# Designed miniproteins, single chains, continued (5), part 12

Each design is a single chain, and the fold is of that chain. pLDDT is the mean over its residues in the fold that is shown.

## One batch from the design tools (miniprotein)

Design m16381
Fold by ESMFold2-Fast:
Structure m16381 (fold): chain A 92 residues (1-92)
Amino acid sequence: AVEAVIEALQAAVPGLSRLAIELLAAIAGLPVALDEEEARRALEELRAAPKEDIDAALAALQAVALARGQNVEITGLEVTDDLEVIVTGRLL
């Protein structure tokens, strides 16, 4: 269930808010709906997040991808000043 994945992500990245975790779940391809204001706030939080929280988020996204049967390596996560998300990775 989507909620179980969100709870697992929140446990893995305790430094991020529930809203930022929901954005990460949406980026991972889960059917999470965020309105424009929620998405903007989550993106601003990720852009300002310390490296340790971003590293934890990358590890959590990697674990979610593998658990969903995707044999991928997620190597980067960046939020630009224009609030665009760049996720980098490769197939294993």
Scores: mean pLDDT 78

Design m16382
Fold by ESMFold2-Fast:
Structure m16382 (fold): chain A 82 residues (1-82)
Amino acid sequence: MQETSSEEVTIDGKTYTLSVAKEGNTIYVEIYDENGNLLARAVFEVKGDELILKDEGFGSALDPALRAQVRAVLREAAEKAA
């Protein structure tokens, strides 16, 4: 069954939208700014108690200084959906 959720997250005082979709053992996480620009995406595979990063991408609208924080937020969202 495909499940999709949307939630808000705050990074460095700014509000962003997370989209999380789970299909079987695969979790897709995307983060968008207030204008709907895709900032980053990650694809994870659930294998038992492990989350395996399969793919990641970063949009041109993402401030490079926030890359590490955004990567952590995407992983945390995937862990909650696992």
Scores: mean pLDDT 79

Design m16383
Fold by ESMFold2-Fast:
Structure m16383 (fold): chain A 93 residues (1-93)
Amino acid sequence: MENVLPEGYELVKEVQLGKTKDGYEVLLLVGRSPDGTLVAVVVLVKEENGKKIVKEILARVEAPESEVTESEVASRAAIKGMNKLIKEGKIPF
C-alpha cells in the first residue's frame, strides 16, 4: 500500500473498518510525528494487480498528542470517514 502518512510519521495503528458494497477496503491509519502530532487518516483502498491502491482519502484528523489520545483521534477520523461513505451510498458493507 502507498504510504498515506506524512514523511517522518511513525505508523502506530492500522485498523480495517470494513469493506464497501463495491469491494473497497476501508482502512484507518494512525501516525505519530517526531514532534508529537497525531494524525488519523481513513482511506478507501482497492487491490489492483496484487497491490493495494489508495483510491480516496475519506477523512483526516490531526491534533497534538498533548490534546488527544490515539483512540480519540482515531475515533474522530473513523466517524468522519464512515459519514462520508454513507453520504456516497457505499454503505452498508
Scores: mean pLDDT 78

Design m16384
Fold by ESMFold2-Fast:
Structure m16384 (fold): chain A 55 residues (1-55)
Amino acid sequence: MDKKQLAYNDAAALAGAGVGFGETGRILSKVYGLSVEEGAELAEKAVKDGKAGSF
């Protein structure tokens, strides 16, 4: 199951829209059952990968 890929794509979308890492982490925690820290890490990773704001 590619839940991590879906969570990463949503993290990239939220970061690209200017949503903070902590808020992104909370959203992903509620949607995917990740920890807030894991969701925030996905947003940071998306920014570093150059995917935030580049959909």
Scores: mean pLDDT 77

Design m16385
Fold by ESMFold2-Fast:
Structure m16385 (fold): chain A 79 residues (1-79)
Amino acid sequence: MSLEEFKKYMEKAKNMTIEERKALYEQALKEDPNVRKLLGSLFDGLINDDNPLYSVIGAAALLYLMEKAKKENKKLSEV
């Protein structure tokens, strides 16, 4: 994973609203329920809004994994 790619996803995640980050997580769960097990407590923060920093980091990681899964034609849990 390149640092430049991760920075891109962090910036994208920071520019999203809390509602958009929650919607992204819900979409990922619909596509692959194993995403919750893979990403753990980072996405529990996204659902509960208890920690905005975890929400941003979680959304950035999810955006990276979704893009990688799309490029590799794999499920999110397989990336």
Scores: mean pLDDT 71

Design m16386
Fold by ESMFold2-Fast:
Structure m16386 (fold): chain A 70 residues (1-70)
Amino acid sequence: MLTEAQKQGAIAAVEELGKEYGLSQEQIDELKALIEADKGGEAARKLAELAGVSEDYAERRLVRGVIAAE
């Protein structure tokens, strides 16, 4: 389970990637909700689908956001 600070780091990474890859605010909000629900793996998969990137790339970017928040 992620701490609140780690969730905020992952959320910041989702917002940055969402803007970078042209995701809608509704899509970004869906990804944020998955992270808040401790469904980081589902969030990474959904982000990969929406952004057209690999799941591994999406997971690495979210993990970097989590680490940066610590």
Scores: mean pLDDT 79

Design m16387
Fold by ESMFold2-Fast:
Structure m16387 (fold): chain A 76 residues (1-76)
Amino acid sequence: MDELRKQVEELEEIVKEAEKKVETEEARNWLMGAANGAYLLAGEAEGDPSAKEIAEKARKVAERAREAAERSKKLL
């Protein structure tokens, strides 16, 4: 559980840094990777009722990364 929380927090940090450079291809690739990773972590956490908060946070990180990646496409 703590490992899942740490992985979600690390992905959130990657998304925050990539959002500062959304006009770059590198940032877009990081955002797409973070979105996929966060969705997988959310799916893993959903199987455990005690990890509900981690699953919710992972889904929010995934959506944030997806939205930032879409913004990046409009700039390029």
Scores: mean pLDDT 78

Design m16388
Fold by ESMFold2-Fast:
Structure m16388 (fold): chain A 98 residues (1-98)
Amino acid sequence: SHMDAEKILEELKSLGDAGPFLLPPSEDNTFYHSTVKEPVSLESIEEAKPKSIEELLAMLEQMLANVRKAYPPDSPAVQLMESVYQKALELKEKILAE
């Protein structure tokens, strides 16, 4: 539901690991903007108002794919984004188990 998606999104926004992904990447990151045609941030996901957990996860998966395309696999950006995505999956399981 939208409420469940909103709960997950708010929890993700509170994570330290989510800091770099709260807002769209800086205009100074020319490689990201040349490489990623459809940028996704936690702000853009919030503005999209995902109607379900499934829609939220699809948007987060696109955000992860964008980061993996723009940065080396061993970079802090990829590791932090993978951590955020894993936390979203854990929060989904917790909500569905209630």
Scores: mean pLDDT 81

Design m16389
Fold by ESMFold2-Fast:
Structure m16389 (fold): chain A 86 residues (1-86)
Amino acid sequence: MTPEEREGLLAEQKASLYVMKYSILKLYPEEGSKEEMKKLLEEAIRELREALERFARAPESPLVRAQRRAAEEAIELLEKELEELE
């Protein structure tokens, strides 16, 4: 595993943590606000974009291509969630 692959995976893990926090607030809206939910989604999208950029700089492999595709799909889903929070 290269440093770029490792940094990409770390960014994905950070994004997953933000998504988990968002999901908790969505289930327990009394624990937070729409503003907090928006910030969590924005942070998740930012981390996924960093993951995508890191994987783009990693040596090409089937795993790196799969990770890039997963990150792109996750960004699209989270951007849609963010739009629905307007």
Scores: mean pLDDT 84

Design m16390
Fold by ESMFold2-Fast:
Structure m16390 (fold): chain A 70 residues (1-70)
Amino acid sequence: MEEERERTLAASEVDIAAEKLGKTVDTTGKSTEELREQGRKLISQLSPEQQEEVRREVERVGRLLDRALA
């Protein structure tokens, strides 16, 4: 379930980063690779403090996924 976990984390990163930039991005139906690329571009536009917020939120999502997959 690595793909499922990784995709969910990538989608969460994109969504959170886009919201901080005041943008909307459709993550539905996109591959993990596409989501990672979008996330990387969005994160590069954020301030260091916003990048930290995204990191913390994604980490929280990861913890929830790890519990669900255990």
Scores: mean pLDDT 77

Design m16391
Fold by ESMFold2-Fast:
Structure m16391 (fold): chain A 100 residues (1-100)
Amino acid sequence: TTATNTRERLAKKGEKVGLDASVSVQVTGPHTVTGTATAESISLKSGRKFEKTATSAPVQVTSSGPTTVNVTMSVEIDVEKEHDDDVLIKTTGTATATPL
């Protein structure tokens, strides 16, 4: 099972942006849940794109019943290093649940 959440943010030239992606997934029975976040930054002037990815530590679910798991991933973008322009940042978080 997979759950996805997407957010957008504008960032100015020279800005360093910390981005948190939080995704919740509901599982029934024992599962391992992992989160992955991808932050795509797009130059508003050139359209050039850069991506950064972060992965959460695995969360183990041992319950036999329904359980909601929240995973949070953190990604930082340095706009001056990546683009030297104002950028649109699109952050996509995904939680993947694998049966144990």
Scores: mean pLDDT 78

Design m16392
Fold by ESMFold2-Fast:
Structure m16392 (fold): chain A 101 residues (1-101)
Amino acid sequence: MEELFKKGVEALKEGKIDEAIEYFRQALKQAKNDEEYVRVLIGLGVAYYLKSLKENPEYKKLADKYFLKALIIGNMFNIPIEKYIVEYDKIFEEVAKKLGL
């Protein structure tokens, strides 16, 4: 899981959104616990949100779905999702700037 997750984050930082989505989807299948699962769901949300801005606004519906799943699971299992949101916000800012968004 961790290796695929790291590759997803690296792909996002390089602006390779579709590659990042594929790595995060694979990481999601290998998640061993709720914290890992939530962290990957936030990554998918960020990737699809970027894709909605760059390619097709309909991808925002997928981004919202992944973010909502992360919030629900985080609340159910008392996972502190706020630290992951802060981390992804920084990644989003870096990638958005790189993509001219």
Scores: mean pLDDT 81

Design m16393
Fold by ESMFold2-Fast:
Structure m16393 (fold): chain A 59 residues (1-59)
Amino acid sequence: ELAERGRRRHAEVKAEFAKQPNFDLALRELREGLQEVKKFDKSYSDEAEEAILAELRER
């Protein structure tokens, strides 16, 4: 299912983000990964992307 593929890719992107010491570079890589997820899962919204980025910024 495309949605499961998108969620798997999203999890991979988050794992890579956690390894990255540079926040700006990590944000760029995360956004690129989320754009790939959006291509597979039409239900994945900009709101979901911003929620994830906001959560990571608060850490």
Scores: mean pLDDT 63

Design m16394
Fold by ESMFold2-Fast:
Structure m16394 (fold): chain A 99 residues (1-99)
Amino acid sequence: PVPMYELGPDLQAVLSEVGVTRKTLSIGEIYAAIGEYIVKNKLASPEGVSSDGLSQVYYLKGTNLQKFVNGKEKVTAEELALYLGKAIENGEIKLVSLE
């Protein structure tokens, strides 16, 4: 069975902007929808890398995704993944079924 999750309001707002209206999603579907949001809103800079040159930087200022990352104006791809992991741990991305 695939774990299925419900999203908190900040991530629901993000996913609704890319046409995701379902109440429950797999973790892969959540990650794919966030990726579509980043592309649609042009949040990734071709020149935007972290200070170590290893991670893509996303510019979140004025977006619903900024609310999800506690108001940060920019995050690395790795930092965004950590926020998603923390949201699962804290129940903001809540396991609701196995399908």
Scores: mean pLDDT 78

Design m16395
Fold by ESMFold2-Fast:
Structure m16395 (fold): chain A 85 residues (1-85)
Amino acid sequence: SSIDELIKKLEELKKKAEEAEKNKDYSAVRKYFNEVRKLVLENEDKIDPDVADQIWTLLSDNSRKMFNGEITAVDTIDKIIEILK
């Protein structure tokens, strides 16, 4: 399904973000996280509206927590994948 394709792309970006975090390349982490946001936006019409709202709420709440180092970009991407399953 189109959602399964979206999940696969998000899992690929999660792996890239994990490698970037391991290398302390926070510029690359930010880039991959922005690509995650773009993929969700581009596929919003394929996502249930209630599910999409949960994802956008998570992204809004977690943006500040990621900036403060309370959670990782990888943790946020993982939660998005779980919401989509």
Scores: mean pLDDT 82

Design m16396
Fold by ESMFold2-Fast:
Structure m16396 (fold): chain A 105 residues (1-105)
Amino acid sequence: SPEAVIKRNLEAVKAVARHLKEKYPQYAELLDRILALVDKIEKSTDPKEQIALLEEAMGLVRELGRGLVQDLDAQGKYMEATKVLFLTIAMLSSLHLVKRLVEKQ
């Protein structure tokens, strides 16, 4: 069902965000903001509110990806930077899918 797909994708975003927060505590504040937005999306019953929160969460994930990848590249941690890039792309893909499914309701 679309509802099960939405739930699975939001849980995947939270799992990645928790993993990144544990590994990069210097980004904990930004990651906590992303986690709080995902929690608000899950609790909201208003599609317009969910869409606005999803757009905000996608913006923060892009900010996270740019900042953390740049920091890791500056440290010469190129493989780690590439892994973070793929994780942020996966988070964005999940949020975009949730947005498309919410817009169809």
Scores: mean pLDDT 92

Design m16397
Fold by ESMFold2-Fast:
Structure m16397 (fold): chain A 75 residues (1-75)
Amino acid sequence: SHEEVLQQAQERLDKLMAELKKKMATLPKDEQEKVMQKALQVMHEFAQQLLTASPEEAEKLLEETEKKLKEIEEE
């Protein structure tokens, strides 16, 4: 179950990163760096929370992280 949650998280995050990559291809270099820094910060926070999270908490953190990445995608 824990591995299933992590695998599903990785797949969903990969899709969001692919979407960001498409948008980044049309952005100036400075904007690309800004988007990447925001995404990395969100991923770092997720990793930190995951260290002390229960399986159910991990699923909620995934949903929250997904929403934050989508906000970054919008700009």
Scores: mean pLDDT 72

Design m16398
Fold by ESMFold2-Fast:
Structure m16398 (fold): chain A 85 residues (1-85)
Amino acid sequence: MKFKVTLSDGTVVELTIENGEITSVAVNGEEVSFESLGEKNAVKFTLPDGKTYGLKILELTEDSIVVQVVNLDTGESEILTGKRV
């Protein structure tokens, strides 16, 4: 299933999740490379502008997702809610 989360700066992150695992990450409609943070529900990815983020799924339902996003360059973090698309 696919979820859309909007970061505080307006960046849109799209997550594809299969069997509780993040299998794809896209930013503003473009697929980006990501790596596991040792958990199926946690990934690290880098934006085209060089900014690096960690993302962890806190809650997952059929229709919604709650994630923690950490800017790994600044240490700033936020908790965001996304919807299934």
Scores: mean pLDDT 81

Design m16399
Fold by ESMFold2-Fast:
Structure m16399 (fold): chain A 67 residues (1-67)
Amino acid sequence: DRARRLAEERIRELRDRTIAQLRALTQAKVDQALKAGDVEKAQQLRKQEEQDIALLEQEEATLLALL
């Protein structure tokens, strides 16, 4: 189904853009924490980013499965 395939591509593009924005925001916070000498906070921020990305990927996979 060509229409379904195009919808899947657009959903994946939106997810990728959202993940890229999340990574940019998290990187800014990590850089700020590292400048303050707070390596532990920087590690927590990176771990939270991984969890948030995994959740976004799972939600998109579920949505795509329903198409």
Scores: mean pLDDT 82

Design m16400
Fold by ESMFold2-Fast:
Structure m16400 (fold): chain A 72 residues (1-72)
Amino acid sequence: MAEELIRELAEAAAGDDKERQERLEEALLALYEDPNNEEAIDTLKELFPSLSDEEIRAMVEKIIAGIDAATG
């Protein structure tokens, strides 16, 4: 299921930081439902301040494509 893949991705990216993991999981779930979700993109920018807007959007596109490939 998409939610399990998102959880695993959030866990891998956040490591031992459960608060960061939860925020990332929520943002990725919201973007999976609506790729143009502005609040979720803003959350990702807060979680990855070293990444540019283009890098954040490219990451989201790859994640969604990966989930679609795994669930389609």
Scores: mean pLDDT 76

Design m16401
Fold by ESMFold2-Fast:
Structure m16401 (fold): chain A 60 residues (1-60)
Amino acid sequence: MKEKANEFKRKAEELEKAKGPRSDIAKYYLLAYSYDGNKEFKEKALKIIEEVRKEEGIKV
């Protein structure tokens, strides 16, 4: 499980470097969390999701 968590973490980091879609970055951090249970990844994903919602001007 930790190997897959590291792979998804790497994918999220690569997307951040490429300035890719933040929704995809959040998705990969959530996938990393699902494999290793590290709450830091969950918190990073939720922060990104909240930032996207604020850019849309609506809290949902």
Scores: mean pLDDT 75

Design m16402
Fold by ESMFold2-Fast:
Parts: sequence; structure tokens; C-alpha cells
Structure m16402 (fold): chain A 87 residues (1-87)
Amino acid sequence: MEEKKKEVVEILEELAREAEKLGDKATARVARETARKVSEAKTIEEMKEVVEEGYIKMGAAAKDSEHSEELLKLVREALERSMEALK
């Protein structure tokens, strides 16, 4: 449990840093908010729900970014890695 939570939080924090490097503060903010909610989750099921909801919000934030194609790829990869960690 604890290791899976830590891994997902690290994935989301990495995504936030990459979004900030691309100048997208909105996607970075949503990624960090999602990481906070994951850290507060009590079960794997709650973490999965938080990640899925966070992905939708991150995708919406990234859509109209100057680097939308790269950001959407990073968001998709972060979701895939997070869901793999929670198996």
C-alpha cells in the first residue's frame, strides 16, 4: 500500500515539474492537487478513483496549452504508469 502510494505521488510530481518546464501552470497545479488527494487516500480503490478523476482534469487543462500535444502525451503516460503501479 505505502509503496504504491509513494510511486503514484512521485509520478504525479514528476508530471507537474515537466508541465512547469513547458510553462503550463494549470496542468502542474492539477497534477499536484491529484498527488495530494492520492496521499490522503485510504485504499487502492480510492487512489484509482482519484487518479482517473485527476486525469480528466489534467487533460482538460492541457488541451489549450501551447504545448498541448506534448502535455497530453505526458498526462497519458503518467496515467498509464499510475494505474500499473496500483495493480
Scores: mean pLDDT 83

Design m16403
Fold by ESMFold2-Fast:
Structure m16403 (fold): chain A 64 residues (1-64)
Amino acid sequence: GGDAVARAVSRVLLRVGNPGIPIEKVRDSVIAETEKLGGDPELTRKLLDQSKTLSEAFALALES
């Protein structure tokens, strides 16, 4: 499941306020937030590698 990843992305999105932010700018923040939620950091990295923006990462996490 992408539930922890989706929650992590939503928390980062609320914090930065920019859904179009390039994923490279927030990659470490999303991974760290996922780890705080007890999620899988490897699944997180895989989903982020398929995303260009924070909003795309959120959509992919919801589909997982």
Scores: mean pLDDT 82

Design m16404
Fold by ESMFold2-Fast:
Structure m16404 (fold): chain A 76 residues (1-76)
Amino acid sequence: SEAFEAAVQEIAAMVAELRARAAEARAKGDERSAAIYEQAVREIGRIFFEEPLTIEEQLARSRAVFEEARAEVAAL
């Protein structure tokens, strides 16, 4: 469905953003920020591939992980 495709694209965009932020942080020697973003990517991967969740549940949890990672880095 269109809603399913939109949710998958949003999750993919969040993962791409986290990976880009992790790479940028690592290039700058900011290992703490890089580790936080890399852990968020792993957690979203776990949610998507290892848990028997609906796409709506996967999207909601992925959004929470993404926002928590951003907040944690902002608090450093």
Scores: mean pLDDT 88

Design m16405
Fold by ESMFold2-Fast:
Structure m16405 (fold): chain A 82 residues (1-82)
Amino acid sequence: AKVFPLRDPSHLNPNLLKLIEFLQEKSPVQFSFVPSSEISVELDSPIPVTSVETAQIAIDAYAGKGKDPNLFPLLSALNLLK
């Protein structure tokens, strides 16, 4: 399985956690959480992550909020489902 490092997601980012859970369930990827002193960007997506299409929408919204080190591993995991 491919392992992608993620910065520890904030408990204030429930949509980011749901996206991670979806990708781990559907993709042959594992995420390893790396301790971080930075607060993760909030994934303020109004769309629940239930499919590859809604996961892509969530990641695109996340990318639109600025530069985040979690963006690349999340996008890479989603691309394994395509």
Scores: mean pLDDT 61

Design m16406
Fold by ESMFold2-Fast:
Structure m16406 (fold): chain A 76 residues (1-76)
Amino acid sequence: MEEVKKLASSKDPEEQKKGIELLKDKDKKVRVAAAEGLADSPDKEAAKKALAELVDDEDIEVANAAREALAKINEQ
């Protein structure tokens, strides 16, 4: 899961795009890791946009991870 977080927080646009795509992964653990990684994304606007789609996820842990990530970005 550290690999997922690294992709989502990457400064490389291709790696960041892969991290954002992992928000839609079938594995809820991958979606949580991607949301957590996006909180540390250098592109805050892209991260906020992607995370906004995830706050209504069927899994409460995923939805909470997305909301916490958005809160962290907004505090900075």
Scores: mean pLDDT 79

Design m16407
Fold by ESMFold2-Fast:
Structure m16407 (fold): chain A 55 residues (1-55)
Amino acid sequence: SLEELVEAMRTLTDPNASDEQLEAAGETLLKFGFEASYVDQLVAANRARRAALLA
């Protein structure tokens, strides 16, 4: 459980993470009781960074 949370947080801060990985990581945070709005902000921030790198 703790290892799963650490991996999810790593994924959400990794600009190389895929959309599927970001969705899975977000779901993991929600299961651990994090607020949906906070999780959405982390996913959106990661996607913005990734989009900038791919442009």
Scores: mean pLDDT 80

Design m16408
Fold by ESMFold2-Fast:
Structure m16408 (fold): chain A 76 residues (1-76)
Amino acid sequence: MKEEIDREVEQGVIIIGAAVELVTARKLYDKDPEAARRIIELANEAITLADKGDLESARQKLNEAKRLGDEAVARV
């Protein structure tokens, strides 16, 4: 019961974070399509892992997507 609620909240937070990174990738698509594509791949992997209940791996993929997004934005 409590663990299920905590899991659903964490899953939702990861999915929202992935959606934010997809928005960042869309903004980068015209200027850095390679970075945009990689961010999209990582965000989708994070969503897939979160849906499967692998929240630790999902968070790792989301953090990687966010790092690449921040680096790409700093370059353009």
Scores: mean pLDDT 81

Design m16409
Fold by ESMFold2-Fast:
Structure m16409 (fold): chain A 63 residues (1-63)
Amino acid sequence: SRAEALGLRLVMEAPEELREALARAIRDILSAPSREQAEKIVASIKDPEIRRAAAEVADAKFA
């Protein structure tokens, strides 16, 4: 899907030190059953770079 393709790209382009945490966040967003749950996951992310990437994947999934 578009969201899965975007998620993979963002993980591959991420700095090595953020890659694992970003991959986990994106996996959680992709498994979220609703926009509301995805938004709650995004809001719980403390790292601003990971939060931004997770928000982009959520928008792609639920747009």
Scores: mean pLDDT 85

Design m16410
Fold by ESMFold2-Fast:
Structure m16410 (fold): chain A 63 residues (1-63)
Amino acid sequence: GPGNEAAGKAAEKGIFEARLYASQGNKDGVLQAARQAGDDARKNGATDKQSDMAYLSAKMGGD
């Protein structure tokens, strides 16, 4: 549904941004990208659980 699509899109963007920050050695940037992914998912109709998964996916993308 729309919430799953919103969470997936937010996670993809967050993973991309987290990887970019990780490549720069910017650990704070990775966490910021992860938080933004969760927030973007929630703003676009994702459930709290879906938003938390977007956050976690982005955070793991920066490892």
Scores: mean pLDDT 84

Design m16411
Fold by ESMFold2-Fast:
Structure m16411 (fold): chain A 63 residues (1-63)
Amino acid sequence: MEEAILELLKEPMTLDELIRKAQEKYGISPADARMAILGLINEGKLELKVDPETGELLVRRKE
């Protein structure tokens, strides 16, 4: 699951978009995808950044 989420994050996207793509590509439930994403943020592998143009919170891979 973690590897699948990281593969989807080749570019930044909203949490909802990432959950949708995980569901579409890997059949991961929205709840499981959300938990995996939050876990990766807590581990410091992902970060949240506000998009200045849309005001939406984007998820991206941490350098």
Scores: mean pLDDT 79

Design m16412
Fold by ESMFold2-Fast:
Structure m16412 (fold): chain A 88 residues (1-88)
Amino acid sequence: PPLSEIERLQIVAEMLLIAAEASLLLARRALERGRRERAAELLRAAEETLRELEELIRELRELGEEEFARKLEERLRELRRELEALRA
């Protein structure tokens, strides 16, 4: 059977998490290699992805997916802390 709208939104949320994690990992590696401009680009990409994820979390809450949204929010907070640490 085709995926429901809620299931599709959940998949998109997980994809955004993976994208943000990947951008932060690559930014960390770029900083370790002295590639400051590349790191800045990746940190901007991560911040944009995290903002999109935050909007999607609000939509999932409105659809009644409180537990899934709560878990995403915990991961979002962790990734925002990593982003701020890499900018420091």
Scores: mean pLDDT 88

Design m16413
Fold by ESMFold2-Fast:
Structure m16413 (fold): chain A 60 residues (1-60)
Amino acid sequence: MVPFPEVVVEEVDDLDQAVKKLMEEEGYTLVSRLSTPHADVAVLESPDGSKLVVLVQRRP
């Protein structure tokens, strides 16, 4: 294994619902949330310690 963490990025339709499902069904832990001009972003950590970035495109 490499010493650098691998980050996966996933686009979803609803950030709050995706985060809730990942935490309830997959055991992810919410690390941080950030709103940008283009997207709402959440960073989660898997039970394995891998980072997952979930984002939703800004509503028009």
Scores: mean pLDDT 73

Design m16414
Fold by ESMFold2-Fast:
Structure m16414 (fold): chain A 90 residues (1-90)
Amino acid sequence: AVDALVTEAARRLVELFKSKDTSREAILRTARDLAILLVVVEGLSPEEAAERAVEYLKNHPLYKPVITPELEEELRRAALEAAREVAALL
């Protein structure tokens, strides 16, 4: 259910911020979770949600130093995939 995806995404995001985990896996998960929330809560298109999720992470002081151009491309792809999947359920 969409509600379960939103709840889980929000929970993971809070845990990531508390842990300050800057691993590639954690950042990719955060990009996906942000994109899901932006589609469901803000009503953004999948493309807009993915771009906003990536820009948020690139501008965040904790994540900015670890986001390489290669990781940015992976984040954009992961966020867009998650956003499209959740949009299809709405």
Scores: mean pLDDT 79

Design m16415
Fold by ESMFold2-Fast:
Structure m16415 (fold): chain A 83 residues (1-83)
Amino acid sequence: KIEKIEKLYEEAVAALDRAVAEGRISPETAAKIRNLLDTAVVFYLSGQKDLALASLNQAIKLARDAGATEVAEKIEQLKKEIE
């Protein structure tokens, strides 16, 4: 399960980096999303699943509000794996 979470995290980060490179999301918003993804992984590994899911929900909202649909979809995949 941890290996799959690592893979999905890497895919979410790669999608985020691509969205920034293509100008579809600002670096500032991307940094906020990245921080929420990192926070969620830390909470998950610490056994704080509810806090991990809350951080991922905030990241999904920021990505969707920015119009970065593929980023939001990758974060949703990570969220489902943690659930």
Scores: mean pLDDT 85

Design m16416
Fold by ESMFold2-Fast:
Structure m16416 (fold): chain A 94 residues (1-94)
Amino acid sequence: MSKEEMKEKLIELLEELIEEETDPGLRTVLRHILAEVKSLPEDLSEEETKRILLGALEMAISQLEEVAARKPELRELTERQIERIKEFKEELEK
């Protein structure tokens, strides 16, 4: 996967997660991560881009796990969102 494809796919995933998310705090965190991904310099290497995107995904998983622990009523949605992020993370780790 190219840098451009990795970045575009993550942006699409984050936008879908933000649309599905009902927790305002988590929406704010996901929007912040989305903004950071969108602002990545074009002159970064493929490996540097991959490392940054993996870090963003790990941060998103951590925040979703915290919400699942605090708000059991959101657990089903949050666990589905975590699964989607983990699947994308596995695709990037190739």
Scores: mean pLDDT 80

